# Designed miniproteins, single chains, continued (5), part 52

Each design is a single chain, and the fold is of that chain. pLDDT is the mean over its residues in the fold that is shown.

## One batch from the design tools (miniprotein)

Design m17904
Fold by ESMFold2-Fast:
Structure m17904 (fold): chain A 78 residues (1-78)
Amino acid sequence: IASLKAQVKAAPANAALYNSLGNAYFNAKQYSNAIAAYNKAIALSPSAKAYTALAICYIQLGKSDQAAQCFDKAVALQ
């Protein structure tokens, strides 16, 4: 996580690094931090994969309505 945070600071416009940071937070069960990282990735480069990852984070937090909205966005990008 610390290494990925440093990489993101060095390349703040890299959506792939924010997705990797989100995945690292998700695996650490830090879902709020994962959501923030995935939102940054989406802001830089919207993708169905990033919206799907964001939706799964919302499910883990019990926020089913937000998860449903993210799945709808993922489907719309296919």
Scores: mean pLDDT 78

Design m17905
Fold by ESMFold2-Fast:
Structure m17905 (fold): chain A 60 residues (1-60)
Amino acid sequence: KEELVEELKKIYDEMVELTKKAFEASRAGGPEAEKKRQEYMKKITELAKKYNELVDKLRA
């Protein structure tokens, strides 16, 4: 249980950092920045799926 809580915290922290990077890329503008923003958003989506799976395990 403690291990799952630590894993959730790490995933959440990674999502927060990626969200900040995505916003910075959005402000920078240009085609290269847009590609970086899309890459960050994809990673956030994948991490969100892992986060939800771990939450389900914690509930069960």
Scores: mean pLDDT 81

Design m17906
Fold by ESMFold2-Fast:
Structure m17906 (fold): chain A 79 residues (1-79)
Amino acid sequence: KVKEVLEKEIEIAKTDESLSEEARELIIEAAEALKKGDYETAAEKLAEAMVVDFGVEREEALEMARKSVEAVKKAEEAE
């Protein structure tokens, strides 16, 4: 389930022209890090994408990204 969700997110990011090229690359890198179990890198890349595309403060973006990654990690543990 988690792997399938990540594959869909990568596919959407590749085709979504509404995202900047930089944010799209960061989201793809975050998804790849999640697939490898590198939660710290995934959170950092997600936070950078939020800063670039949505203008979120870096510290706030990083906190939100870490919470999202933690939720994915717990879902993976429950499976």
Scores: mean pLDDT 72

Design m17907
Fold by ESMFold2-Fast:
Structure m17907 (fold): chain A 80 residues (1-80)
Amino acid sequence: SDEEKKNTVWGLFQQQAAQLQAQMRQLGVPREQQIAVLQALAKQVEAAIDANKDSSIDEQLAKINQLVQQAQQQVQQLAA
């Protein structure tokens, strides 16, 4: 089902989000910026899942991985 697929993909994203948050903490990114990055990323990921609901789990994960990588680059800029 679409809901079961979304829950699976979202669960895997939550693991990546937790790793990103830990990295931001280690890099000394201010808490307000950590929250902003994670909220923006979560919103983008939810929109991507909804836009790609007819795609396979692997295809949805590939798109999410791209969004997470973009967030990683933003985090590096915030830490500079």
Scores: mean pLDDT 85

Design m17908
Fold by ESMFold2-Fast:
Structure m17908 (fold): chain A 63 residues (1-63)
Amino acid sequence: GSMEEKKIEEIKRRAEELGVRLTILQNDPELASRLALEAIRLAEEGRFEEAEKILEQMEKLSQ
């Protein structure tokens, strides 16, 4: 696929992994799902900088 397709798949994988980790650590599957879905949606819209900000937020919440 294109570089854009690869970047979308990378963000999707990271969002899924962080969503699982956030669910386990925070015991808040609703928050985890909302953030993961938002990051994926932004990436699919080509809004990669915004998607990466959501992933960074999820990473911080997973500490």
Scores: mean pLDDT 82

Design m17909
Fold by ESMFold2-Fast:
Structure m17909 (fold): chain A 77 residues (1-77)
Amino acid sequence: MKPSKESFEAEVLLALATMLLALAKRHGYDPEVIERAIELAEEALKLFEKSGDKQGIETARKVLEEARRLLEEARAK
């Protein structure tokens, strides 16, 4: 099976989103960094949905849930 361009792009975006969340956790939970991670994870989710990648959809949703939780915590500080 040849991976679709959408699936590959989604994997890259999701990896960048997780890296930004890790960076935010280490450097004081910067809301701007978390918001960027959310944007990337949302785009990844859309691309996984277009490609029908069920595992990618589930992973992207989990990353979005964590990112949104961290953003709420960052805004509460």
Scores: mean pLDDT 81

Design m17910
Fold by ESMFold2-Fast:
Structure m17910 (fold): chain A 68 residues (1-68)
Amino acid sequence: VDELLEEGRRLAAQGKYEEAAELFRRAAEVAPTDEEKARALMELGVALKRLGKDAEAGKAYREAAELM
């Protein structure tokens, strides 16, 4: 999970938000705890927001909030 999040953040820093979102989505799917899943979903939401996918970003943020 952490390696996927770090690689996703690296891609996001390069402006590669589509690839970053894919890694954050994968991180959320394989996260062993609700805390780690929530973190991955929050980062997914940020990447989706940067891509203009506001509805998907909102869904990711809501799912993250439910896990916290």
Scores: mean pLDDT 81

Design m17911
Fold by ESMFold2-Fast:
Structure m17911 (fold): chain A 66 residues (1-66)
Amino acid sequence: SMEQKIAELEEEAYRAGYELADDVEALSRRVHELIEEARRLFPERAEEVAQRIENAALRGYLEAVA
């Protein structure tokens, strides 16, 4: 389903934030890749899904540096 795929993108973003907290350039690239995939798969919801991806990556990052 669309919601399942969006949840998968959010989970990947969270893990990227957590695992790449010490490599901001790699983290930025990975988040960009996930947003591009979301834009391709869900153009009508691209802005919403991009925000969810960014929020998930930030959550992972903040947990890694806590």
Scores: mean pLDDT 89

Design m17912
Fold by ESMFold2-Fast:
Structure m17912 (fold): chain A 61 residues (1-61)
Amino acid sequence: SSELHQLILRLIGLKLRKIGLELDLKTETDPAKKKEIQAEIKKLDQEIAALDQQIQQLEAS
């Protein structure tokens, strides 16, 4: 598959993973685990933003 196609599939995968973590965060009662989940969500947000920009750049070229 093309590079663009692979990046789009990865973006979808990251967004689905984020949804899973957000659901985990809503049911978690342990403060330490909540911090870990929040940290992972923040990392995913950064990866999603970077990947979205990369996809937009490739589509514009």
Scores: mean pLDDT 87

Design m17913
Fold by ESMFold2-Fast:
Structure m17913 (fold): chain A 84 residues (1-84)
Amino acid sequence: SEAEELFKQGKYEEAIKAYEEAIKKNPNDSITALYYYNLGLGYLKLGKKEEAIKAFEKALELGRKYGLPEVIEKSEKLLKELKK
């Protein structure tokens, strides 16, 4: 996706905007769990800890709803680290 390519290029602010647009188009889907996870990573790269926490909490919620073990595990791990 365009958002993933922007993230790989280190264009985190642009990647965040692209993920937000993708989430807005389809807010309740299995792929949107991954978008929230990547949105959280983008916020962490920009030092936006509270926004990252909210994004990872939403990724965890949708990961559990759609049965996505990798998204669940990664989101839980990062939330434990950020809430220390």
Scores: mean pLDDT 87

Design m17914
Fold by ESMFold2-Fast:
Structure m17914 (fold): chain A 58 residues (1-58)
Amino acid sequence: HMEEIRKKSKEQAEKFRELQARLDALLAAGVPESDITRVMRLLAEGKEEEAQRLLDEL
């Protein structure tokens, strides 16, 4: 199952890069750092769906 885990990790890395670009754009647009930090915290905790919901509210 290591190959399957590696493939998932690569997909997560690509998704994370796209998300980072979106967070950078929001920060540049004047969204508070506290909101950006909250999204990042949810992602670090594996609460990806909740992070996406918060991101959609910004």
Scores: mean pLDDT 74

Design m17915
Fold by ESMFold2-Fast:
Structure m17915 (fold): chain A 59 residues (1-59)
Amino acid sequence: SEFAEKAREMLEKGEDPRTVLRKVIEEALKYAKEKNNLALGFHLIQEAIREIRRYEAEK
């Protein structure tokens, strides 16, 4: 998904995982509001968390 890819790119650029998570949450919630679909926002956040966890496992 585009959100998981954005998270990975930010992490590869050396951004702090916490900052990356916050930015993705903000964008995902904004997108969910525009689509009137809160479940979509939650799903996108979970995908980003998985990418962050994978990255942290390898630095």
Scores: mean pLDDT 77

Design m17916
Fold by ESMFold2-Fast:
Structure m17916 (fold): chain A 81 residues (1-81)
Amino acid sequence: MDELIAREEALLKEAKELVDKKELTEEKAEELKARLTALVREYLEAQVAAGKLSAEEAAELLARAEARATAELDKALAAAK
């Protein structure tokens, strides 16, 4: 869990730095979304395999993480334009 949180925070910090510099592009936003989604998916799959989460719980958490990442980056991209 701690590794995932640290990596997610690093990606969000990278996104914030791009917004602050007015350098966040649509391409960079999509790249960050893909990287964040991949990290969350791998983590949740590992938790299901370890018996810590059900497949249903993992699917719900992944969907929420994808929705949040999309909303946050879309807002940041709109603010940068």
Scores: mean pLDDT 75

Design m17917
Fold by ESMFold2-Fast:
Structure m17917 (fold): chain A 107 residues (1-107)
Amino acid sequence: MYVAPKVTTEEQADKVIDEIVELLKKAGASDEFVEAFRELLRYVIKEVKDPEKRETFLITAYYLAKLFAEGKITKEQFVAALRQFVREVLPNPSKEIQELLERLEKL
């Protein structure tokens, strides 16, 4: 059972993204990784039209970032899980999302 924050507005989405970014910085992620990840989340939110799927994706990204920050998963496992969830919410992601996922794997 999870209590999801309401992610119905861009302002609410940005707040969740900022919390995820703080978790990644705590985990020792580079500024380049953090910026690429923030951009990825923004593109996914823009392309996912269903508010419920958008909320589920952001909450999933938050918990993955928390697991990474706690040292329970590796950076590679984090990026792999993120790629899987992007595919679940967006079967045909944009070129921008694909390029950002490739960049995250290399950072």
Scores: mean pLDDT 78

Design m17918
Fold by ESMFold2-Fast:
Structure m17918 (fold): chain A 74 residues (1-74)
Amino acid sequence: MMSLAEAFLQHVLGIRDAPREEQLEEIKRVLRHLAGRVGLDETLRIAEEVIAALEDPRLRAAVREAVAEVEAEA
């Protein structure tokens, strides 16, 4: 079974060619969904695993920005 971190990584990779604004909104949507299922602390841990696995610095920056915005909502 695919882990939540693996699923999130595949989702981020799937939107790599989308405009930055669309990437941020989609990543924030996924983060909010994860926070509702597993809680904020576990969601942040999953996000850090995904950031570490991403080779593209622009995608890493998008995930970090989305995380910061979702944390500010909490």
Scores: mean pLDDT 83

Design m17919
Fold by ESMFold2-Fast:
Structure m17919 (fold): chain A 73 residues (1-73)
Amino acid sequence: SMEKELQSRKVILETIPEGLRALVEAVINTVRKRLEKLGRYDLLPELEEEEKRLLEITEKSIKRIEEELKELE
């Protein structure tokens, strides 16, 4: 059924944005904690810039997914 296929694809497209945001947060927090344990507070500004780049890429990907989800409606 086309309706079942549409519903299944919507689940995937709705779940991916949540997963991508959670992934970025988890990765950045893991790196931050490791740098803090190593006493490398001097590298936290570089990590902040990398976080900004990852969030920009993530939000662009989410916007694309949201547009794809709208097309399925």
Scores: mean pLDDT 82

Design m17920
Fold by ESMFold2-Fast:
Structure m17920 (fold): chain A 80 residues (1-80)
Amino acid sequence: MKKEELEKKAKEVAEKKFKELVEEYKKLKVPLNEEVLKELKKIAELYGKSVLVEDDEEKKKELLEKAEKELEELKRKLGL
């Protein structure tokens, strides 16, 4: 697969994950202000980047762990 095709797939994964996170946080009755939306987008982009390194299990794990830490930090800031 060409780098351009992987980048397109990564973008699609990030967009899908962002929608999932927005729906999840909406169910938690969290106010979806600009700051929260920016953090969710940043986290979704980490999931997209994991697709770019699919052949490197260690790097993929590191990106997913970083995404989980960012989610935990956001939940802490929101009092969840």
Scores: mean pLDDT 79

Design m17921
Fold by ESMFold2-Fast:
Structure m17921 (fold): chain A 60 residues (1-60)
Amino acid sequence: TEQLTRQIKELLEELEKTDPIVAEKAKRDMDELMLRLYQEGASAEEITRAALAVVEKAKK
């Protein structure tokens, strides 16, 4: 999961260069989703993958 977390950080940095408001929202949405999935019993890989998808969608 650490490698995926690093990729998320890199993508957020790129997104902040393009649209800092969208970057902040993506980070917040990502954190909220990760917490919810954790509470629902999702695996660490599933949680990190979902977080990456949020950032990827925001960057596009």
Scores: mean pLDDT 78

Design m17922
Fold by ESMFold2-Fast:
Structure m17922 (fold): chain A 62 residues (1-62)
Amino acid sequence: MVEEARRAFAAGDYEAAYEAALEALRVDPFNSEARALALEAARRLGREGEALRDLAEIIEAA
């Protein structure tokens, strides 16, 4: 969940951090920490556009 995303981000594993943050958002789409971690991880990966689409999909499904 959010803790897993936070640990992965701290370890420099931005792909794992992004995936864990999205998993947290599927449970609670209004979790601001998970959204911030997903966006920052995607920025580090150069995948900001993909992150914005994924976040929009999760929020629309909520």
Scores: mean pLDDT 78

Design m17923
Fold by ESMFold2-Fast:
Structure m17923 (fold): chain A 65 residues (1-65)
Amino acid sequence: MERLRRLAEEIERLAKERGLNVEVEISGDEINVYIEEMTIEGIGLVIRAMGDAFELGGSLRLFER
């Protein structure tokens, strides 16, 4: 979905802006976010993005690499 792709781009942009090492991938209607280190700042970003992804009919998952 184009809207989910734009959300993924926004997540990556916000992560870079905050100095977070994050990789974002899309698989179907699922956004997968990979963080080098689980931080409260990274988790907070992902929680907000989960709501947006759900509203768009998709889902978001968080992984530590």
Scores: mean pLDDT 77

Design m17924
Fold by ESMFold2-Fast:
Structure m17924 (fold): chain A 69 residues (1-69)
Amino acid sequence: FEELYKKVLELLKSTGLKEVSWKGKIIPIEEAAKIIAKKLEEVLKENPELKKELESEVGLMRLITKYVK
C-alpha cells in the first residue's frame, strides 16, 4: 500500500494540482492519492498481472481511469 500510495501521490504532484474533485467534493491530492491507492490495491490483489502497468506513468494513469470512479 505505502509504495503504491507514494507512486500515485508523485503522479498527482507532477500535474501541478493541489486539489481534485472527488464525488462532488474538493479534496487535497494527499487524500485523493490514499483513496486511489486503496482502490488500486484491491484491483491488483484480484488481477496481479496488472502490476506491470505500475512501471510506467501511462500505465498507472490507465489503471486509475479504468478502476477508480
Scores: mean pLDDT 75

Design m17925
Fold by ESMFold2-Fast:
Formats: structure tokens, C-alpha cells, sequence
Structure m17925 (fold): chain A 104 residues (1-104)
């Protein structure tokens, strides 16, 4: 499932680990978004879009202050943004990815 596709992940700690495991279990390549500032994160998202990501997974509250700008950037490139609760399990991430990508 989703073999050869790329999915970007913006999360931290155990949530990041679960997101990576979920993406890999679906046959996709996880692209981890990292940055200490809003500008660095937006640049990393733009780079991931250029690399051909199909979706961006975002941990709830990780980027609350600028989630709107990230969503606007992704929408310009027809990339869905999937916001998942903090502490989501591997199975919850897999479900969220499947539900969003199967609608496309």
C-alpha cells in the first residue's frame, strides 16, 4: 500500500516514532520535517513538497501558532495536511493516512 510514495511528518517524541512506523508499514517513505523556527519549518515543508510528498502529517499543537500558513502552503500544491492527536498510535496514524489518501 502506497509503495514508492513519500509522506512528510512533523511531530516530536513518541508521536514522531509512531508516525514513522505507520508510514513505513504502509510502504511509503517518511520525510521528517525539522526546524526551530516558523521560517525553517516552512522551508522544510517546501523542500518536502518538491521531493514529491503525497501528504503532510502534523502532530496536534506542534505548530499551532502557524498551522494556517503550513496548510496554505500545502493547499497551493494540492497536498493534504493530516492533523493527528498528540500521542497517536501507529494504528491511528495508519487509519488517518488511509482515510485521507483514499479520498484523493
Amino acid sequence: MFEGEKIAVLASGPTLKNAIEAVESLGAEPIVIRGDTKEEILEAVEKAIKEGIKALLVEEFEIEEFLKEVKELAEKHNIPVIVVPKGSSVEEFKKAIKEELEKM
Scores: mean pLDDT 81

Design m17926
Fold by ESMFold2-Fast:
Structure m17926 (fold): chain A 80 residues (1-80)
Amino acid sequence: SKEKEELLERIRELLREAGLSEEEIELILKTIEAEVNKEPKLPKEELLRVGEAMARVRRTNPELFDEIVKLIRELIKLGE
């Protein structure tokens, strides 16, 4: 839906604001989309990179991290 696309774009903007690279952003968004669409999980190596990138955001900007996580949860609920 258009609402899912708007939430994904908002998450992308916040990840960019957090100082992540475009490669890290795309990997995180791909992981979120796989979960929302009930697709198979990404390979372990990619999931580790996602975890490391998100942990970095949490360390450097915890308030922004909390906002990103909130939007991800909203997107997952909408993606039923």
Scores: mean pLDDT 83

Design m17927
Fold by ESMFold2-Fast:
Structure m17927 (fold): chain A 57 residues (1-57)
Amino acid sequence: GPAEQAAKAREVERRALELYLAGRMSLDEMAEIGRLMRQGRYDEALALLDRIEARVG
């Protein structure tokens, strides 16, 4: 529902900012997250963040 979507949006914003400030996300990846967020595609944005976080190694 709307509350669940709002919670997902906040989680995407929090995780994306943390990764960007840690130097683990490029400007191009941040732009892709922003595009998905504008389209309401929060599950796809979360999946992209999961892939970025998995690049530790």
Scores: mean pLDDT 86

Design m17928
Fold by ESMFold2-Fast:
Structure m17928 (fold): chain A 81 residues (1-81)
Amino acid sequence: DVVERVDELLEKLKDPSLSEEERKEIIEELVEILRELGVPEEEIELARERLELEVKKLAGKEVPQEEIEAIRARQAALAAA
């Protein structure tokens, strides 16, 4: 099922041993699933950015505060629409 596949991909994305290339491929697969489900492109792009942010955090990378704030602002804008 699509939902089970999404859950499996999200669990794989949490693996700290994944390379940046492998993480990007998993994110792109998740994005394609969202498109197939009819999710609007604006929401898909926000979901991609949020997944990339969470992946950076899980990999122990420092994420700039400006990047976090930009994603939160876009999430708030979409929630208000």
Scores: mean pLDDT 73

Design m17929
Fold by ESMFold2-Fast:
Structure m17929 (fold): chain A 55 residues (1-55)
Amino acid sequence: MLEEARSEIEKAVKEAGDDLEAFVQRVAEILSKVPPEHQEEVRRYAEEAIRKRLA
């Protein structure tokens, strides 16, 4: 599950390109499928992906 969530986030970053809103929406969908125990880890991974994109 975690591996799939991370893969989906990486795909979302690549597909969204410069569309940050599309990326955020994709991440929300991914989080809704992740077990509560792992949501915080996946969210932090997504935050780092966003930072890397903005830098």
Scores: mean pLDDT 75

Design m17930
Fold by ESMFold2-Fast:
Structure m17930 (fold): chain A 61 residues (1-61)
Amino acid sequence: GAEKSAEAAKKAGEAGDAAGAAAGYHQVFLMGGSREEARKAVEAAAKGDAKEAAEYALKAG
């Protein structure tokens, strides 16, 4: 269920909302996901790549 968190992080990143992107990262991590995959999801979201962000978020949790 990390896809919605990845989508939220993408929207926050595109809007320039660093706090929203960080919150998305924390949600994926708190779901017991991989810290490294969660980080990659946030980075992809910040670049505006929703597909890559969702793929990494899925791998993270």
Scores: mean pLDDT 62

Design m17931
Fold by ESMFold2-Fast:
Structure m17931 (fold): chain A 95 residues (1-95)
Amino acid sequence: KEKKLEEGEENLALGNVYFKEGKYEEAIELYEKAIEYFEEAGNKKSLALALNNLGKVYFKQEKYEEAIEYYEKALELDPNNEEAKKNLEEAKKKL
């Protein structure tokens, strides 16, 4: 579990780098890997963070319905995630 959490964090950090560079397909793959590791680790907060970041990629691609789905999943796992709440409302305004 400990090693899986570390692997998740590494993939999340690398996903963030690719996201900032506008490499959205690579960012998606890395966030999906982070999600798998955080699911195996049972870390709901880290899983919510990765789901929120995946939603942000879809938002940048103007795939607002997909972005909403991921933000809602993040909030189911961590209802106090203020960034996911804000991102959800912003995505809803784009529809």
Scores: mean pLDDT 88

Design m17932
Fold by ESMFold2-Fast:
Structure m17932 (fold): chain A 66 residues (1-66)
Amino acid sequence: MPPSVDLANAYYLAGLRAEQEGDLELALEYYEKAVEIYSKVLGEDHPKVKEARKKKEEVEKKLKEM
């Protein structure tokens, strides 16, 4: 069974790609999934959770400014 972290990494990378393509709503969805999985598997204080959460918050702010 692939590790849950691999799935979260895939969502995080998909979020980065969606941002590059200008799809901020899709990027937000992918970052939210990455945060959820990383938090459950690694714990809320893990650097990967903090990084994905920052990306989520940045995209949320950008969407509110549009």
Scores: mean pLDDT 81

Design m17933
Fold by ESMFold2-Fast:
Structure m17933 (fold): chain A 58 residues (1-58)
Amino acid sequence: AAALEEARALISDHRGEPVPADTSVDELIAELERMRAQAAADAERTAELEALLAAIRA
C-alpha cells in the first residue's frame, strides 16, 4: 500500500538510515507514533504523521 511506502520513507528520512524490509506494520505504526509525540510542537510535521497513521489503519 502507498501509505506503508510513505511511512517507511518518512521514518528512513527522519532516522537517516533505511528501514529493514521485514519491519512489521505494528513496528511502523509504533515508530510513527513516537515521531508524532516528538514533533508535537511542530504542527506541520504532526499533521503529516497523523495522516500516515490514519491511512495505515484504514
Scores: mean pLDDT 76

Design m17934
Fold by ESMFold2-Fast:
Structure m17934 (fold): chain A 58 residues (1-58)
Amino acid sequence: MTEFEKKLLEAYKEGKKSVDFGKVSGGERGQIVDAVNKLGIDAELVLGEGGGVRVVFK
């Protein structure tokens, strides 16, 4: 399990509304998308003004 998968699953199980990953590389963004898809979580990827990435759970 990747660190992104672990953070997303932990936050989702805790009932959090979102996880903010801050500024990430393009490769890390891909890993975050892959983690959301692999976990089957209903979520939206939001790009911040500063180039940050946030996952918002639906």
Scores: mean pLDDT 80

Design m17935
Fold by ESMFold2-Fast:
Structure m17935 (fold): chain A 91 residues (1-91)
Amino acid sequence: SALAEEARRLLEEIRRLKKELKEAVKNKDWEKARELAEKIEELIDRLDRLLREALAEETDREERRELILMGAEATVYRMYVLELRREIELQ
């Protein structure tokens, strides 16, 4: 579905930005890390909305399972970014 493809595209972007966030943290570039964390949170919120819409329309069991796994991955990234944001604010 078009919604599922858009969700996959957003997840790939989130994965890319997460790698950049890890590098910014490693380099102690706290300003860049904060900006990246904020952007990732925005994309996760958009992904969550798209996944809910995609799941509401999807009838294929295999595809539904994949969408659920994408949602689980997004949840893990949200927790990671929130924890990291706490660390950034202490610097």
Scores: mean pLDDT 87

Design m17936
Fold by ESMFold2-Fast:
Structure m17936 (fold): chain A 85 residues (1-85)
Amino acid sequence: SAAIEQAKELLIEMGKLVGKHMKDPSAVQEVSLRISEAIDHLSRGDYQAALAEMGKVLELAEKYMSPEAVEQIRALVAEIEAVLG
């Protein structure tokens, strides 16, 4: 599905932003795991499970990133939600 491929690309971009702006290495590792889980869920058509993993990424972003960087993560989450329906 074109929508699933677009959502996966947006999740990869989310990982890049986290790697650039999140300063806690343990939190970065947890986000990487959550993004990998979200991609796996999308590959299996489990959109609700993928959205739940993105919710966990946003919680970590709010705790460990600047407000400006968090807004970039929120924008990507909204774009992924729009792409998936």
Scores: mean pLDDT 88

Design m17937
Fold by ESMFold2-Fast:
Formats: structure tokens, sequence, C-alpha cells
Structure m17937 (fold): chain A 82 residues (1-82)
């Protein structure tokens, strides 16, 4: 259905944005927006939280200092949504 296709698309956007942050291509604002989208998606699908947390952990390990701080804050917000 269109609803399922939209849901899958949102999940791919969230994961893609966080992976881009790991590669140094995303901004702090991109991480914040992806995190808020993941929190909204988590209301319907809790598995989104686990995927987002894994991606944020990679950003913490490989990102710039600014992105690492943003990712740590995002990780705490996502854990509260779980």
Amino acid sequence: SEEVAKEVGKRLVVVGALVSAELGKATKEDIEAATEAAIELAKEDPEVVELALEALELVIENGSEELQKAAKEAKEKLKEAK
C-alpha cells in the first residue's frame, strides 16, 4: 500500500541521513532532523529506534567532534522514546 511505501521510505531516509553523518557529509541539523523523524516513526515501529541507535553509534565512533556531540544527544532522546 502507499502507507507501507511511505513508512519504508521514511525509515530509509533516517538511516541514510545518519550514515551520511558517519561519512562526514551531514550537519548537526541533519542529525537532529533524522532523530526527530526516528522518534515519530518509533511510535509506529519500535525497530526504527534500534536502527537509528546503531547508526548514531557509528557517528560517535567516526564523526567529527561536533557530530559526535550531536549524535550522543540524539542517542539519549531516542532511548527515551523506546
Scores: mean pLDDT 72

Design m17938
Fold by ESMFold2-Fast:
Structure m17938 (fold): chain A 114 residues (1-114)
Amino acid sequence: MLKESGGGTVPEGGSVRLSRSLSEPLSDFALLSWWRERPGEPLEHVATIRKDGSVRYAPEVEGRVTISRDEAKNTVYLDMTNLRKEDTATYYAVAVSDKKPIVMFGEGVQLTVV
């Protein structure tokens, strides 16, 4: 079943790995991204990885997060370190292909930093 995982309640200053396994090969997607929705705020970009391995991070998380692709496990990861209370949000894995401009997968995974 396709779902984001790795959320839950994590202490401030801690680390977490969020993951999304896809039913389609990662090679079908030009872009894989992580986006988040903080309580009462709009959906915002966190990280993107392209098919060629190039990455882009939002300025506020740069240096604290790493996005990666695992073709063998058909999974995209977001590794977060030095967590802040402001990182409390629902996180969504989003895929972009030539067939569909943007696809949001599932209801996301909740991360609560305490």
Scores: mean pLDDT 78

Design m17939
Fold by ESMFold2-Fast:
Structure m17939 (fold): chain A 85 residues (1-85)
Amino acid sequence: SSMIEQAKELIKEAKKLLEEGKYKEAAELAIKAAQLALRATEDKEGILKTIGYLLRAIGEMHIGKYKEAAEDAIKGAEVALKASE
């Protein structure tokens, strides 16, 4: 689906930004990727795991832990994408 394709591209961009030390931008894209991937999955276990990672990432953003936010949001997006197969 277009949501799955967009989520995959956002994960690639977020990973590149992490390598460049642009942690806040990486976290913003990774959270968007996790939200899109979550909308594409119907697997209950995958949904719960992705919501957990997404909430943790949003909390980490709020306290300025941008690198950790990006890493957790990427994990959440990847869990949802795998569950959508």
Scores: mean pLDDT 87

Design m17940
Fold by ESMFold2-Fast:
Structure m17940 (fold): chain A 83 residues (1-83)
Amino acid sequence: MTKEDLEKYIEELEKQGHYEEAENVRKFLDETEKLPEAERERRIQILLDVYEAFELIKKAIDDIVNDPEGVKARAEAERQRRR
């Protein structure tokens, strides 16, 4: 992962309205640039894993806000499938 890839994630966060998260990524990038390359790559990978988890949470929130009945129906269907 490169600085350019992180900048794309910052843009995506801002596009989704997550400005505080975007600012945190910028601070992380500034701190990471001071580290050896191997440690930098390791920390960037951790941030990407966190970002992927955050995207899943964000999608769940958006689904609840835009279609609460649909989210409820899908959750109920999943519970029935497991029984």
Scores: mean pLDDT 69

